Designed miniproteins, single chains, continued (5). Designs and how they scored, part 84

Each design is a single chain, and the fold is of that chain. pLDDT is the mean over its residues in the fold that is shown.

## One batch from the design tools (miniprotein)

Design m19106
Fold by ESMFold2-Fast:
Structure m19106 (fold): chain A 79 residues (1-79)
Amino acid sequence: EEARRELERIIVRGTNEALEAASKGDVDGVKAAFEKARQEVIETARRLGAPQELLDNALRAIDTMERVLVEEAEAKKAA
């Protein structure tokens, strides 16, 4: 499934960038990584005609990971 594979690649890349930022307490970096991933997911899903459910699941995964990693980055920044 082409669309699912491409969305997964975008999410993995965005998560890796966000994890690096979070490890440094860089809250803005975490947010920037996931905003970039969100934009790429939306554009790719639209371009490839992905099912709405697939797009919704991808965006939900990004939102969940962003919340967790923002909290982690804030904790690191405060320490």
Scores: mean pLDDT 85

Design m19107
Fold by ESMFold2-Fast:
Structure m19107 (fold): chain A 65 residues (1-65)
Amino acid sequence: MEKRLFEQAAEAVRRGDVETAELTLAVLRTFGSEKVQEMADEALEALRRSREEAVRKLEEAAKEL
């Protein structure tokens, strides 16, 4: 499930739907394992700087899971 959610968040960011990406990451931060929560936090921090960086972080998280 977590891999799919990171993939969906990356797709949302790519299409400019930041609100859906933030909601998806909030779910991962609330219900995910400690490692998943850490990955979601890193993606949220990246999203504040650059959507391109955020997409990269989200895709890396999905690949690792």
Scores: mean pLDDT 81

Design m19108
Fold by ESMFold2-Fast:
Structure m19108 (fold): chain A 58 residues (1-58)
Amino acid sequence: MEETVEELEERARKAVDALKGTPHYERYRKLFEEASKITDPEERKEAYRKLLVEIGYP
């Protein structure tokens, strides 16, 4: 099953939100915001995947 930009964005948003109240939240929130500014769908998917991997998700 191929993940869409919207599916990756939702996963990344949930992963970042789970960090609320931790010292890592602000860093990953900024990375999520930067990824969300990318207009190219493929580059945005890669940014969300990178964010998820850095947080510890597949």
Scores: mean pLDDT 78

Design m19109
Fold by ESMFold2-Fast:
Structure m19109 (fold): chain A 58 residues (1-58)
Amino acid sequence: SAAAEEEVERLEREIVRAVILKDYDRALELARQMRERHPEYAERAERAEATIRKLKAE
């Protein structure tokens, strides 16, 4: 739905901001919320989580 897509895009912008600030725990929580609330975007959320975990491990 358009509403779900708009919320996912908002969550993704918040994830990007958290990553820029190096707040990886917040970024992971936002990606988890995206996966749990919008299962149709689960793969997109999982890719974000994988990227965030790699950045956090550096």
Scores: mean pLDDT 86

Design m19110
Fold by ESMFold2-Fast:
Structure m19110 (fold): chain A 100 residues (1-100)
Amino acid sequence: MEEQLEYLKEARRAGKEIDFSKLSESLRFAIELGREFIEKIKENKIKLLQEELGVEEENAKELVDLAFNEPDVTREKLIEKAKELGLEEEKAEKAADLLL
């Protein structure tokens, strides 16, 4: 059980696709359900960034992807990325807070 959880954690960290053939049917179902839930959360965060902070859709997607795809993403890293995408300091800080 722990080995399967470590595999998922390492696959996420390394950006590798999850090999479902290595997982039990129940764990595979839970991962698929979790992915659907995460995708809905990502869509909601994109909408919040657009509506609350006026972030362009492509830039909002890039910030959300950074927050969800990097397991060790820090608030500072999200702020720096938001500033690179053209957000002012105060909006960059709010974007980081919305994503964490």
Scores: mean pLDDT 72

Design m19111
Fold by ESMFold2-Fast:
Structure m19111 (fold): chain A 79 residues (1-79)
Amino acid sequence: MREEAERLAREAEEKAQEALRALEAGDLETARRYAEEAARLLREAARLLEQAGDTELAAGLEAAADALLELTEKLIAQK
């Protein structure tokens, strides 16, 4: 379970990087898609960590997912 959460968190990091690259390129649709994928993976990882008893790390990943989506939407809306 923890190994799965770690794998999901790594995939989320990669998707977040792709979202940032897409934003820099002006591809707002691709940026939104990757940000949504990253947030979903972070929330899945958080749920697994919470089930494993790592509530602090789980809360951190949930906060990161929310922040990523909010920031991405704000940047898209301001372009």
Scores: mean pLDDT 82

Design m19112
Fold by ESMFold2-Fast:
Structure m19112 (fold): chain A 64 residues (1-64)
Amino acid sequence: MEEKMRKVAEEAVKHVEDEEVRKEAIEEATKAGLRASKTVPHIAETVARMVALAVVVDKELEKR
């Protein structure tokens, strides 16, 4: 399951050029997706994608 969540997160942020932002987004999304897979498995991949994108947005807003 963790490998699947990590792969989903990596795919969601593959277009992000900032390696540090990608790395942080993948780590946070993998943790969130893995946690969701234990309680609400049917939306675990969606949670991973949403968290990955939220981290990217948060980092972009910090640059302003």
Scores: mean pLDDT 79

Design m19113
Fold by ESMFold2-Fast:
Structure m19113 (fold): chain A 59 residues (1-59)
Amino acid sequence: MWEERIKKDPNDYVAWTELGAVLLEQGRYEEAKKYFQKALELNPNHEPAKRGLEAAQRA
């Protein structure tokens, strides 16, 4: 699970992004936004996290 990757490396912005995407698919928009924001805090140029945050905000 992506959560296990985050426990080993909390700077793994890909794992934060994928966890956000899973929550977005579940309709958990506020939680998804927090995880996408965390990914962008670690890597502001991570395009999947930018798109995910935008999708979560517009849902």
Scores: mean pLDDT 81

Design m19114
Fold by ESMFold2-Fast:
Structure m19114 (fold): chain A 62 residues (1-62)
Amino acid sequence: SKEEKLKEAEELGMKGALLYSQGKYKEAADLFEKAAKIYEELGLYESAKRLRENAKKAYELA
């Protein structure tokens, strides 16, 4: 469902943020990109853009 996909995207984003805080930048970037894809599937383009920006920042630190 849309609600289940939204929850999955939120959980991936939170897990990505946790990994980022631990210096696991590549793993964090991968999770941010997965969350962004789900937000795009849901038509939530601003949320997707924000997470892709977070992924880019993580890749720059990896």
Scores: mean pLDDT 89

Design m19115
Fold by ESMFold2-Fast:
Structure m19115 (fold): chain A 81 residues (1-81)
Amino acid sequence: ADAAAAVRGLFDEIASKLPEEDAKKVRELGDQAVAALEAGDYETAVRYINEIGEIADKYLPPSEVATKTTAAHLLVVAASL
C-alpha cells in the first residue's frame, strides 16, 4: 500500500511537468505499474517505470528523471521483500 502510493506520487509529479498528451500516457503507464506492483508482478512494474522515464527524458533534466526512476525502483524492491 505505502510503496504503491509513493510510486503513484512520483508519477503524478512527473506527469504534472509534461504536455497533456504525454502526461496522459505517463498516468496510464503509472496506473499499470501500480497495478503490477500490487499484483506482485515486480518485473512488469519495472518495465512500466522505465517507459515513464523514457517519456520524461524528453522534458525533464536527466538528473531529475534518474532520481525519480531510482526512487520508484527502490520502492518496487522494498515491496518485493
Scores: mean pLDDT 82

Design m19116
Fold by ESMFold2-Fast:
Parts: sequence; C-alpha cells; structure tokens
Structure m19116 (fold): chain A 103 residues (1-103)
Amino acid sequence: DIEKELARRREEEKRARQAEREARDAALRSRAGVPVPQEVLDRENLTAFVMAEKGVSYEEAEKAVDEAIRYVKENGVKAEAINNNEDAARFGAIYREALKILK
C-alpha cells in the first residue's frame, strides 16, 4: 500500500503540474490573440457538466473527470505543443469518457 500511495501522489503531482502548464500556455495563446476554449482551462466546468448530466455528487463527477483526463491523455489524445488545435476535441473526448465511466 505504501508503493500505491507514493504512485498516487506522483500521479496527482504530475496532473497538477500539467494543469498549471496548460493554463500558462493558454494565457500565452490568449495574449497572442489565439482563441482558447474556456472548457479546456476549467476542469471544474467538465465536473459541473458531468454532475448535471448524470445527477451524481461533485466527488464522483470529479473522480470520473480525472480518470477520463488520464485515459484520454494516455490513450486518445497526446500532449502537444503550445498551438494545440485539438483542445476542443480533447474536451469532448474527456466528457464522453467521464460519462462512460459513470454510466
């Protein structure tokens, strides 16, 4: 269990750093006049949409969204450079996967 605890903490830290990098990248793109989907910046928006659609608790929706983000990143969508044109497609993929998880 200690090894699982450490692996979980590393995954949480990795996700937090990834979210910070994506937020910073989006801020830079916004300054350059490039449209940035608000939904990609706000994990909370995905959580709210999943809660509304499935009628589940915030904790269940957040967990499903986090699992969907991990799944889509590892299997469906890879991290790209600063001009990621797949942001909207990634958002849609995460939403669909979260709904599938909660079924």
Scores: mean pLDDT 65

Design m19117
Fold by ESMFold2-Fast:
Structure m19117 (fold): chain A 95 residues (1-95)
Amino acid sequence: ADELLEQAVEELQRAEKLLNEGIKTKDPEVFKEAIEEAQRAIELFRQALDAYKALPPSRENAVRYAVAGVLIMAAEYIRSLAEKYLKDIEEEKKK
């Protein structure tokens, strides 16, 4: 559970870094990588949620469950932003 949460946070941080790089460079391939890393983070956070839900109820497990849920929303937001910027770049090329 904790290892999944830690891996998910690392993938989320990578997705955010790639999103910022894509905005700066306007490189569609960088945005595609940001989407893939955000999707990887979402999957790992969902696995962490399921793992914490299966554990006996405790304050620590409840906090980790809540953190994983909030970070899924953050990862989905980063994915949505990267998808929007990618679409805007592709539409700009169409005139």
Scores: mean pLDDT 81

Design m19118
Fold by ESMFold2-Fast:
Structure m19118 (fold): chain A 67 residues (1-67)
Amino acid sequence: MLPLAPEEVVEEMRRLIREAERAFEAGDLETARRLLEEALRLAGKYPESVEASVLAIHAAVLLTVIR
């Protein structure tokens, strides 16, 4: 299995979080939750990335707000 490049992981996580914020503002809490969980899953595969860790914290905070 070929891993994603670190930069690709960070970019994908940023995309997922942005889409989750859009879904949340639109009232689609289920889509927002799913996107944030996917971002956290990616961060878990790359725990050595500081950028991914920061994005994971943002995603976790948003999940807490969503419930």
Scores: mean pLDDT 78

Design m19119
Fold by ESMFold2-Fast:
Parts: structure tokens; C-alpha cells; sequence
Structure m19119 (fold): chain A 74 residues (1-74)
């Protein structure tokens, strides 16, 4: 459902925000910036009432960014 997509995106944005803070604390500024940009993009999509297809594409994008960030932080 739409509500499930919005909830999933919000949960991923929260995780990206946490990881961005951790990346900054570790001096990984490029990683932090990429995650912060993903959070801003998610907020914009929710604000603009983007389509379900756009939300699904962003969910997949931010999941990949989170996976790469976790690898960089290990």
C-alpha cells in the first residue's frame, strides 16, 4: 500500500541519517554527504506526493546506499 511505502521510506531515511552521523564522526565526509542527500531526496518525494513507482525506486536506491555505507563504516 501507499502507507507501507511511505513508512518504509521514512524508516530507511532514519537509518541513513544515523549512518551519516556515524560517517561524519569517523571522518567519512563523502559517505555522510551521500546519505544526507538521500534523506533530503526522500523528504522531497514525500512532500511532493510522488508516485508509488517513484517511492519504490527511491526505496531501492536508499537501500543500496545504506548497504554501501555500512561496508565503508566496517
Amino acid sequence: SREELEKELIELMSEAYRLAKEAREKGLFDVARELEEAVARGLQLLSDKASDEELRREIERIRRLIERAREALE
Scores: mean pLDDT 87

Design m19120
Fold by ESMFold2-Fast:
Structure m19120 (fold): chain A 61 residues (1-61)
Amino acid sequence: MIDEIIEEAVKRLREVGATDEQIEAFKNTLKNLYKKLKLSEEEIKQLVDFYIRHLERRRAA
């Protein structure tokens, strides 16, 4: 279920130190991608993983 994927994504984003504003923006993006572009749950999970890795790399700089 998409809501469970978003909830897990929020948890992971908080663990990597994302701001509340970044989390809300990303939640809205994921909901729009799922509803409007009809991406699969697996595709959304891959996007979440990619974004978290991107944030982790930026924190290392």
Scores: mean pLDDT 78

Design m19121
Fold by ESMFold2-Fast:
Structure m19121 (fold): chain A 92 residues (1-92)
Amino acid sequence: SSSIASKIDQLRAEGRRRGIDVEVRLEGDTLSVVLRGLSVIQMTSLALYAIGMGLDGYEVEVEIEGDTLRIKVRGMSEEQMLEFLEHVLSLL
């Protein structure tokens, strides 16, 4: 959607400003976010948020490699995707 595309562009721009490489893919109902160059504080906050989503019943996959965080979430509505992206943006 146009709203999601705009939020993805905002997340990429904010990441770039903070020295973080941001990749986002939307394939059907699967949203994938890869963040490279995270600080320890950013990694901890984002990883805990993603893990918390899994505990709340979302279908979430989290992978951590050094300063890179990969989050994949399935079955989100457009509204839930926008909320997720906004929350990720707030934790950068």
Scores: mean pLDDT 86

Design m19122
Fold by ESMFold2-Fast:
Structure m19122 (fold): chain A 72 residues (1-72)
Amino acid sequence: DIQKEIDGALVLIALTLTLIHDPDATVEELKAFVESLTDISPEIRKAALEAIGNAESPEEARDKVVEALDKL
């Protein structure tokens, strides 16, 4: 569980930093970024990608990722 919590936190930090540096970042760009994170657990990656895929905006994508990771 600790490793999944760390991996989840890293994904959320990465998404938050991306939105801070580029508040106009697209959902597709956020998805590509998470896909580039090969060092995270498959469960965290899958949950994050599914959450991003169901979002209509970058802000919604981050919120859905938070919700999905909290349910793991």
Scores: mean pLDDT 76

Design m19123
Fold by ESMFold2-Fast:
Structure m19123 (fold): chain A 74 residues (1-74)
Amino acid sequence: HMAENARLIGAILRVIGLAVELEIRTGDKSFSKEVGEEVSKILRDYDAGKITPEEALERLRELEARVQARMAAA
């Protein structure tokens, strides 16, 4: 449980860090807000027991890929 939570925290920090970097570089606050809202939803679903740690991590990795794709296009 603790190791899984550490991996989730690491994934969250990576996603948020990338979104913040993109916002700083582009001035686009709307996308970073969307990313924050999706992270919040993943955390809420995980806390409510609606998704497994593995499912939460997968969703965070998908979100990270979306942020990286946006950075490549910026």
Scores: mean pLDDT 80

Design m19124
Fold by ESMFold2-Fast:
Structure m19124 (fold): chain A 103 residues (1-103)
Amino acid sequence: SMEELERIEKRLLELVQNPDKLVEEVAKIYGPKVAEAVRALLEEHPDDVTLRLQMAALVLYRKEKVPLDLLIEAARRIATEKYNLTPEQVERLIEQIKRDIEL
């Protein structure tokens, strides 16, 4: 539903805009070693919104069991409307999210 989509979008955006919280959630799911690797990548690429969106989507899927279709739609909306990514960048991001989730 649209109400569910808006809630997922808000939660996803919160993680994207707060790298420390994102890294903390990664640590809870994948452990401290993976979390430190993600922190290092985010510090090296502070302007890489696609990396943060990809990680945030993976966290919400694993931790909160958000339906994949709603998660993909929320990520697409944030990428296009909030961060003005190109259609090609958006589709690449969605493909990366799908691959990571299937692992």
Scores: mean pLDDT 86

Design m19125
Fold by ESMFold2-Fast:
Structure m19125 (fold): chain A 55 residues (1-55)
Amino acid sequence: SADEIAALLAEVRAEGRRFLALVQDPNATPEQIAEEKARLEALVDRLNAAIDASA
């Protein structure tokens, strides 16, 4: 649905900001960065699936 897509877009934007903040953190570990990237990628996959399902 359009509402679901809008909600997922907002989540992707928020998670993207968290990811960018983490990669700019000199105390962040490669493992923490990889985990945050994986969460962002999972949200993007969910967004793409919702778009595809909505025709």
Scores: mean pLDDT 85

Design m19126
Fold by ESMFold2-Fast:
Structure m19126 (fold): chain A 100 residues (1-100)
Amino acid sequence: LVAEGERLLQEGRYEEAVELYRQALSKDPNNGSAQHNLGQALYRLGRYEESVEYYEKSLSIDPNNFVSLINLARAYRALGRYETAGEYLQKAIDIILSSP
């Protein structure tokens, strides 16, 4: 399911990716990877507020996922929320710097 959705994202089939990830989440609402990838598909469609929602849900499951933190910051910047974007970028930096 995740690999199929990632293929749809690579092909630019963002609406189909959204539907596939929504189906995955209907079966497993706490699938952090599906939440993250749904956020990415929504971001590509310009649906930034919904993108933020799903990146935040992904981070509630894996708070130290630096890729999700960077993507959430990007979505907040797209919404003009620069201070909030900076906070998530700082958290991502802190995670990288704490890793050997």
Scores: mean pLDDT 83

Design m19127
Fold by ESMFold2-Fast:
Structure m19127 (fold): chain A 55 residues (1-55)
Amino acid sequence: AEEEAKELLEKADEYLKKAKELKANAKTEEEKFEAEVLEGIADILRGLANILLSK
């Protein structure tokens, strides 16, 4: 559980970093939308990690 939660947090950080990079360099609405999607995925992964850690 803890190891799985750590992997989810690491994935969340990767997606968040990529989202920030895309958002900083975004010149189109599509690129902005991709950044928002990646941020959403990161939030979901963090939520799942917190559920696993709450046991």
Scores: mean pLDDT 80

Design m19128
Fold by ESMFold2-Fast:
Structure m19128 (fold): chain A 63 residues (1-63)
Amino acid sequence: ELEELSEEELEKLKQALLEKGYSEEKAEKIVELLLKLRNLGAEEEDEAIELIREAAKELAEEA
């Protein structure tokens, strides 16, 4: 669910990252960034963009 990102969905994302060869620390960091993103309101759009950019950078650098 895109509107309700459950703990189950976060665990699936972490597992997918681990299967891709990312370290547990890196996968946890990415999941944390996504959690921050989901908790931001519409007023925090700039912060959401920064979190997305940071997550994308982490994925690119680790791959």
Scores: mean pLDDT 67

Design m19129
Fold by ESMFold2-Fast:
Structure m19129 (fold): chain A 77 residues (1-77)
Amino acid sequence: ALAAVAEELRALAEEAAANPAVSEEAAEHLRQAAEAAAAGDVRSALEHLQQAYNASEDEEIRARVEALAERLLEAAL
C-alpha cells in the first residue's frame, strides 16, 4: 500500500536526519521523497529516492532506499 511505503520513507528520513554519517543532502531528498509519496506523486518520490541514493555513502541507507523504491513502484502498479 502506498500509504505504508510513505510512512516507512518518513521514518527513514527522520533516521537519516538524526545520523551524522548521512549527508544533509541525502536526508533532505529522503524527506522530499516521503512527502511526494504521501501526496501520491510516485514519480517525484522515485526521483528524490534516486538523488538520496546518489548522495549517500552509507551502504545500509542505500540498500533501504533501493528496497523502498521497489515497493513504491509495486504500489503504483
Scores: mean pLDDT 82

Design m19130
Fold by ESMFold2-Fast:
Structure m19130 (fold): chain A 55 residues (1-55)
Amino acid sequence: SHTQRLVDDLDDAIARLQAELDALRAAGAPDDVIQQTQDILDFLQQLRDQLQAQL
């Protein structure tokens, strides 16, 4: 289904963004940058779960 493909694409995007967040933390990025990235991740995870629930 279209929804399953979107969930799979979101899972890939979330994994990549999580790796970027981990790299930012390791590099000592400013707290506001880390928090903004975490907020985006939280939003994408919530969206992914809502789409998964429609399957």
Scores: mean pLDDT 87

Design m19131
Fold by ESMFold2-Fast:
Structure m19131 (fold): chain A 90 residues (1-90)
Amino acid sequence: MEKLKKAEELAEEAAKAFEKGDYEKAVKLFEEAAKLDPSHKAIYLFNAAVAYYKAGDYKKAIEYLEEAKKLDPSTKEQVEKFIKKIEEAA
């Protein structure tokens, strides 16, 4: 219970870092949230991939999106749509 709440707090802090353009901090916080709450790991890795994309690291963005899809196949449509946008932008 406390770990889940901490993961949510880290994810909120990561989102705030992302909005400020601190993509490196956003990635680190989403990765920490994923470690504390493995049941939501796919969502946190997806958000980390968005931060990598904004940072211009397209390889890491695609890698994290593919991992999110493997962990939660329900993300397939969102992941494939995002990967297509990254490939069209590269």
Scores: mean pLDDT 84

Design m19132
Fold by ESMFold2-Fast:
Parts: structure tokens; sequence; C-alpha cells
Structure m19132 (fold): chain A 58 residues (1-58)
């Protein structure tokens, strides 16, 4: 899936797995974002070297 691929890329680039997974889960469950949108945000966070929260709030 797009989200699984994005999380695998984050791990490969040394991103902290647990905080990224938790933040992604909260965006899906609390904010109702679709998995494809969350996957896009994860990729952007990894590419910029910032937290998922920073990308989402920007």
Amino acid sequence: SAMEAALAEAEARGARHLPVVRAASELMTKDGLPPEEVARLVREAVARGVSLEEVYKA
C-alpha cells in the first residue's frame, strides 16, 4: 500500500519508526485523513527531515 511504502522509506532513511507510526495513526483515526494523504505527508516529512506534525501543521 502507499502508506506501507512511505513508512518503509522513512525507516530506510533513519526516521524514528514509533513516533511516525503513532502520528500517522492519529491522522487517520482522529482527523479522518485517507491513507493516501497520510502516506504523502510521511514522504514529505522524510524528504524534509522534519516531524510529521511539522508537515501537517504547515
Scores: mean pLDDT 67

Design m19133
Fold by ESMFold2-Fast:
Structure m19133 (fold): chain A 93 residues (1-93)
Amino acid sequence: SIEERKEELAKLLGIEPEEIDIWGRVAEEILKTDPNNAGAWFQLGLYYFAEGDYDKAIEYFKRAIELLPENEELREQAERLIEEARKLKEEEE
């Protein structure tokens, strides 16, 4: 379920599930003024991942990766989450 997915993701990140929804909204506002903010694209990806919109999650994680230097920790996290989103998309379809 969406709630279980949010809880699992929140535990992985060391945050509360409610913060994921806040991150999505805050990320949208940040991107209106700074479209090159990799962290904001990553947060937006996390929001859509939690919502089960894996296509949008993958799109936004890829955008974050494009803005990050190679071997950055956030880049590795985004790449891992893209693979998980692809797996979950296949399992739910």
Scores: mean pLDDT 77

Design m19134
Fold by ESMFold2-Fast:
Structure m19134 (fold): chain A 77 residues (1-77)
Amino acid sequence: SSTDDIQNLSQQGGDLNRNDSLLGQYYMSLSGYLSYLQLAQTSSPDDQQTYLQLAQQYQQRAQQYLTLYLQQQLQRR
């Protein structure tokens, strides 16, 4: 991945100056999920199962942060 990809991810993740926004936590968790999915595809069968379990944990964490973010958006209306 390029330096631009890291910069875009940081900007999409929210304002770091705001003590890690919920969007920041969501994108960090999504990054973990995608990284472990990629590792699962390139690993041995034994490691694949472990990485898939870790990916699922990160997916669940991402869903939790997304839910909190959407709940916060709903409160503004």
Scores: mean pLDDT 72

Design m19135
Fold by ESMFold2-Fast:
Structure m19135 (fold): chain A 71 residues (1-71)
Amino acid sequence: DAVIERISGLSREEARRLAEELLKEYNLPEQFRYYALIEYYAKKNNIDYDPSKDDKRVMAGKGLKLYKEER
């Protein structure tokens, strides 16, 4: 996904695989790939995500960084 690719620095293929993995883990439809990363980030940091206040692309990038740090 182009947006995740730009904010994470991952290749398109890597970003797609990560999104697919998280969608599977959280049982979300493909249209919510950004929300899967955001939910992962929020859950790990005990943060409530508010779509009206937070840029979802920035939050997805933070979730991706946290995911990489755990691996």
Scores: mean pLDDT 59

Design m19136
Fold by ESMFold2-Fast:
Structure m19136 (fold): chain A 80 residues (1-80)
Amino acid sequence: KPSVNEILGQLIQQIVQMIADGHSEDDILATMLKQVDDLSKKYDLSQEEKDRLKADVRETVRHLSSHRDGIHLDPSEVPA
């Protein structure tokens, strides 16, 4: 049985890839939260472990997506 930290590590790598591929925050969140639910059923995770994974996923997606749309926004993408 993988640890919560191992599962989280895999989810974070997938979030980074989805952001690099141009997915929106909402699309990434929907995909990742669904995966957390599936993994929680597969590995019989406790409600506490599931809630922690969902919280960490939401925080990671918001942090990375917000920086992409804010401070890290490429100036060349401004509509002229």
Scores: mean pLDDT 74

Design m19137
Fold by ESMFold2-Fast:
Structure m19137 (fold): chain A 63 residues (1-63)
Amino acid sequence: ADALIERAGELLARAGEAWDAGDLERARELVAEAARLLNASGRYRATLSVEDGRPVLDIEPAA
């Protein structure tokens, strides 16, 4: 669980770098992967949406 959360954090950091570089496809892919890892951890519920081409990630603790 912790390893998945750490990896998700790394992916989100890389997604931010890709976004700043203008690589929107890579940014979206990395955010989607992070969301999958957060959901797989069982500790968080992560919902991914795209608004105006920008990935938006809602993260909440799993019940």
Scores: mean pLDDT 78

Design m19138
Fold by ESMFold2-Fast:
Structure m19138 (fold): chain A 52 residues (1-52)
Amino acid sequence: PFFAGVDAFIAGDYRGAIKAFQAALADPSLSPTQREVARSLLTLARERLARE
């Protein structure tokens, strides 16, 4: 899920990235570094998806 989120984000699929990072953050075995990255990219993906 974490790498799927990264791949989706790079491809501009922010909805897919959000779904994948949500799944990654629900995994208690996710490393602290990956958790911080997933949280940051989830926030950024949500901002990119929201039209401002």
Scores: mean pLDDT 79

Design m19139
Fold by ESMFold2-Fast:
Structure m19139 (fold): chain A 65 residues (1-65)
Amino acid sequence: SIELELDAGMLQIALSAEGFDVEVRVEDGKLVVTITDDDPERTERAKRLALEYAEKLGVGVEIRL
């Protein structure tokens, strides 16, 4: 949906603004967040933020490394 695509774009901008290397897209009606950061602590923070964002929106999310 257009609304979910906009949500994906907003999440990607928010995470990128905080310095995370991520790609956010929509697949099968859920957000798919690919994290390419090499630091385990940064990766875990990015995962947490993505999960919190998806929970706030009430949408499914899949994290890929």
Scores: mean pLDDT 82

Design m19140
Fold by ESMFold2-Fast:
Structure m19140 (fold): chain A 61 residues (1-61)
Amino acid sequence: SMYGPAQQQGLGLRLFREGRYAEAVPLFEAALRGLEASLGPDHPATRRTRALLEEARARLG
């Protein structure tokens, strides 16, 4: 991927703020996988990305 996890999270958050939840979800999923691999599941950045992913999914249901 051209973008790292932090950049994917940033792009996802921009889309989330625009109400583009369906487009934000795959970016948060990619960011979460990368952050879990590099920083672990309990890192603040990983936890924040997981929370944003859950919020985006909730707004689609």
Scores: mean pLDDT 85

Design m19141
Fold by ESMFold2-Fast:
Structure m19141 (fold): chain A 55 residues (1-55)
Amino acid sequence: MSVEEQIKALEQELEEAARANDDDKLKELAEKLAELYEEIGNAKEAEKWRKLALI
């Protein structure tokens, strides 16, 4: 799976976790999204997800 496909899959899981109000899963997914965005050089998006993971 490409990095872009992984990001889309994690975003879908994040939406599901948000609907389930699963804070632990939301933090885990946000951390993974931040890492993937950093990998592709999108520092601005990576920073957003890192901040969300702290909630």
Scores: mean pLDDT 79

Design m19142
Fold by ESMFold2-Fast:
Structure m19142 (fold): chain A 61 residues (1-61)
Amino acid sequence: GIKEELEKYLEDQGIKKMDALQVLDFSRKLKLSPEQTAALVEAAVEKGSLDLKEIMEILES
């Protein structure tokens, strides 16, 4: 599922948090909706970066 793909992306990139450009790249690779992509990018800009838990909470809202 999305959580497994997100865990793999973080491991493959060697990161624990994603900035706005990284969440945009992830959203494009998984073909997330424009609405989901916008929500993730907005949150990443406001907070500076998002961890796994924060990304999943946004996507499951």
Scores: mean pLDDT 85

Design m19143
Fold by ESMFold2-Fast:
Structure m19143 (fold): chain A 74 residues (1-74)
Amino acid sequence: EEGEKLVEDALYRLGVAAGGPENPSTEEERKEALELGRQKVADMAGSGTEGAYRLAGFPEEEARARGQAVRDAV
């Protein structure tokens, strides 16, 4: 499916950029790159959510809690 392929490709590229294996030859190496990419996306999504809530005038504690909830959900 096109959506799944796009997400996997993006996660893979992010994982490689984050220090994962550039030329994975095993399934384990590819999983490592995808996992690193997923962790990067979770961090970016959480930080973005926290920033948006802070910009909207929410207390820092609440903004951080919402950002963490997004990270945990990804």
Scores: mean pLDDT 72

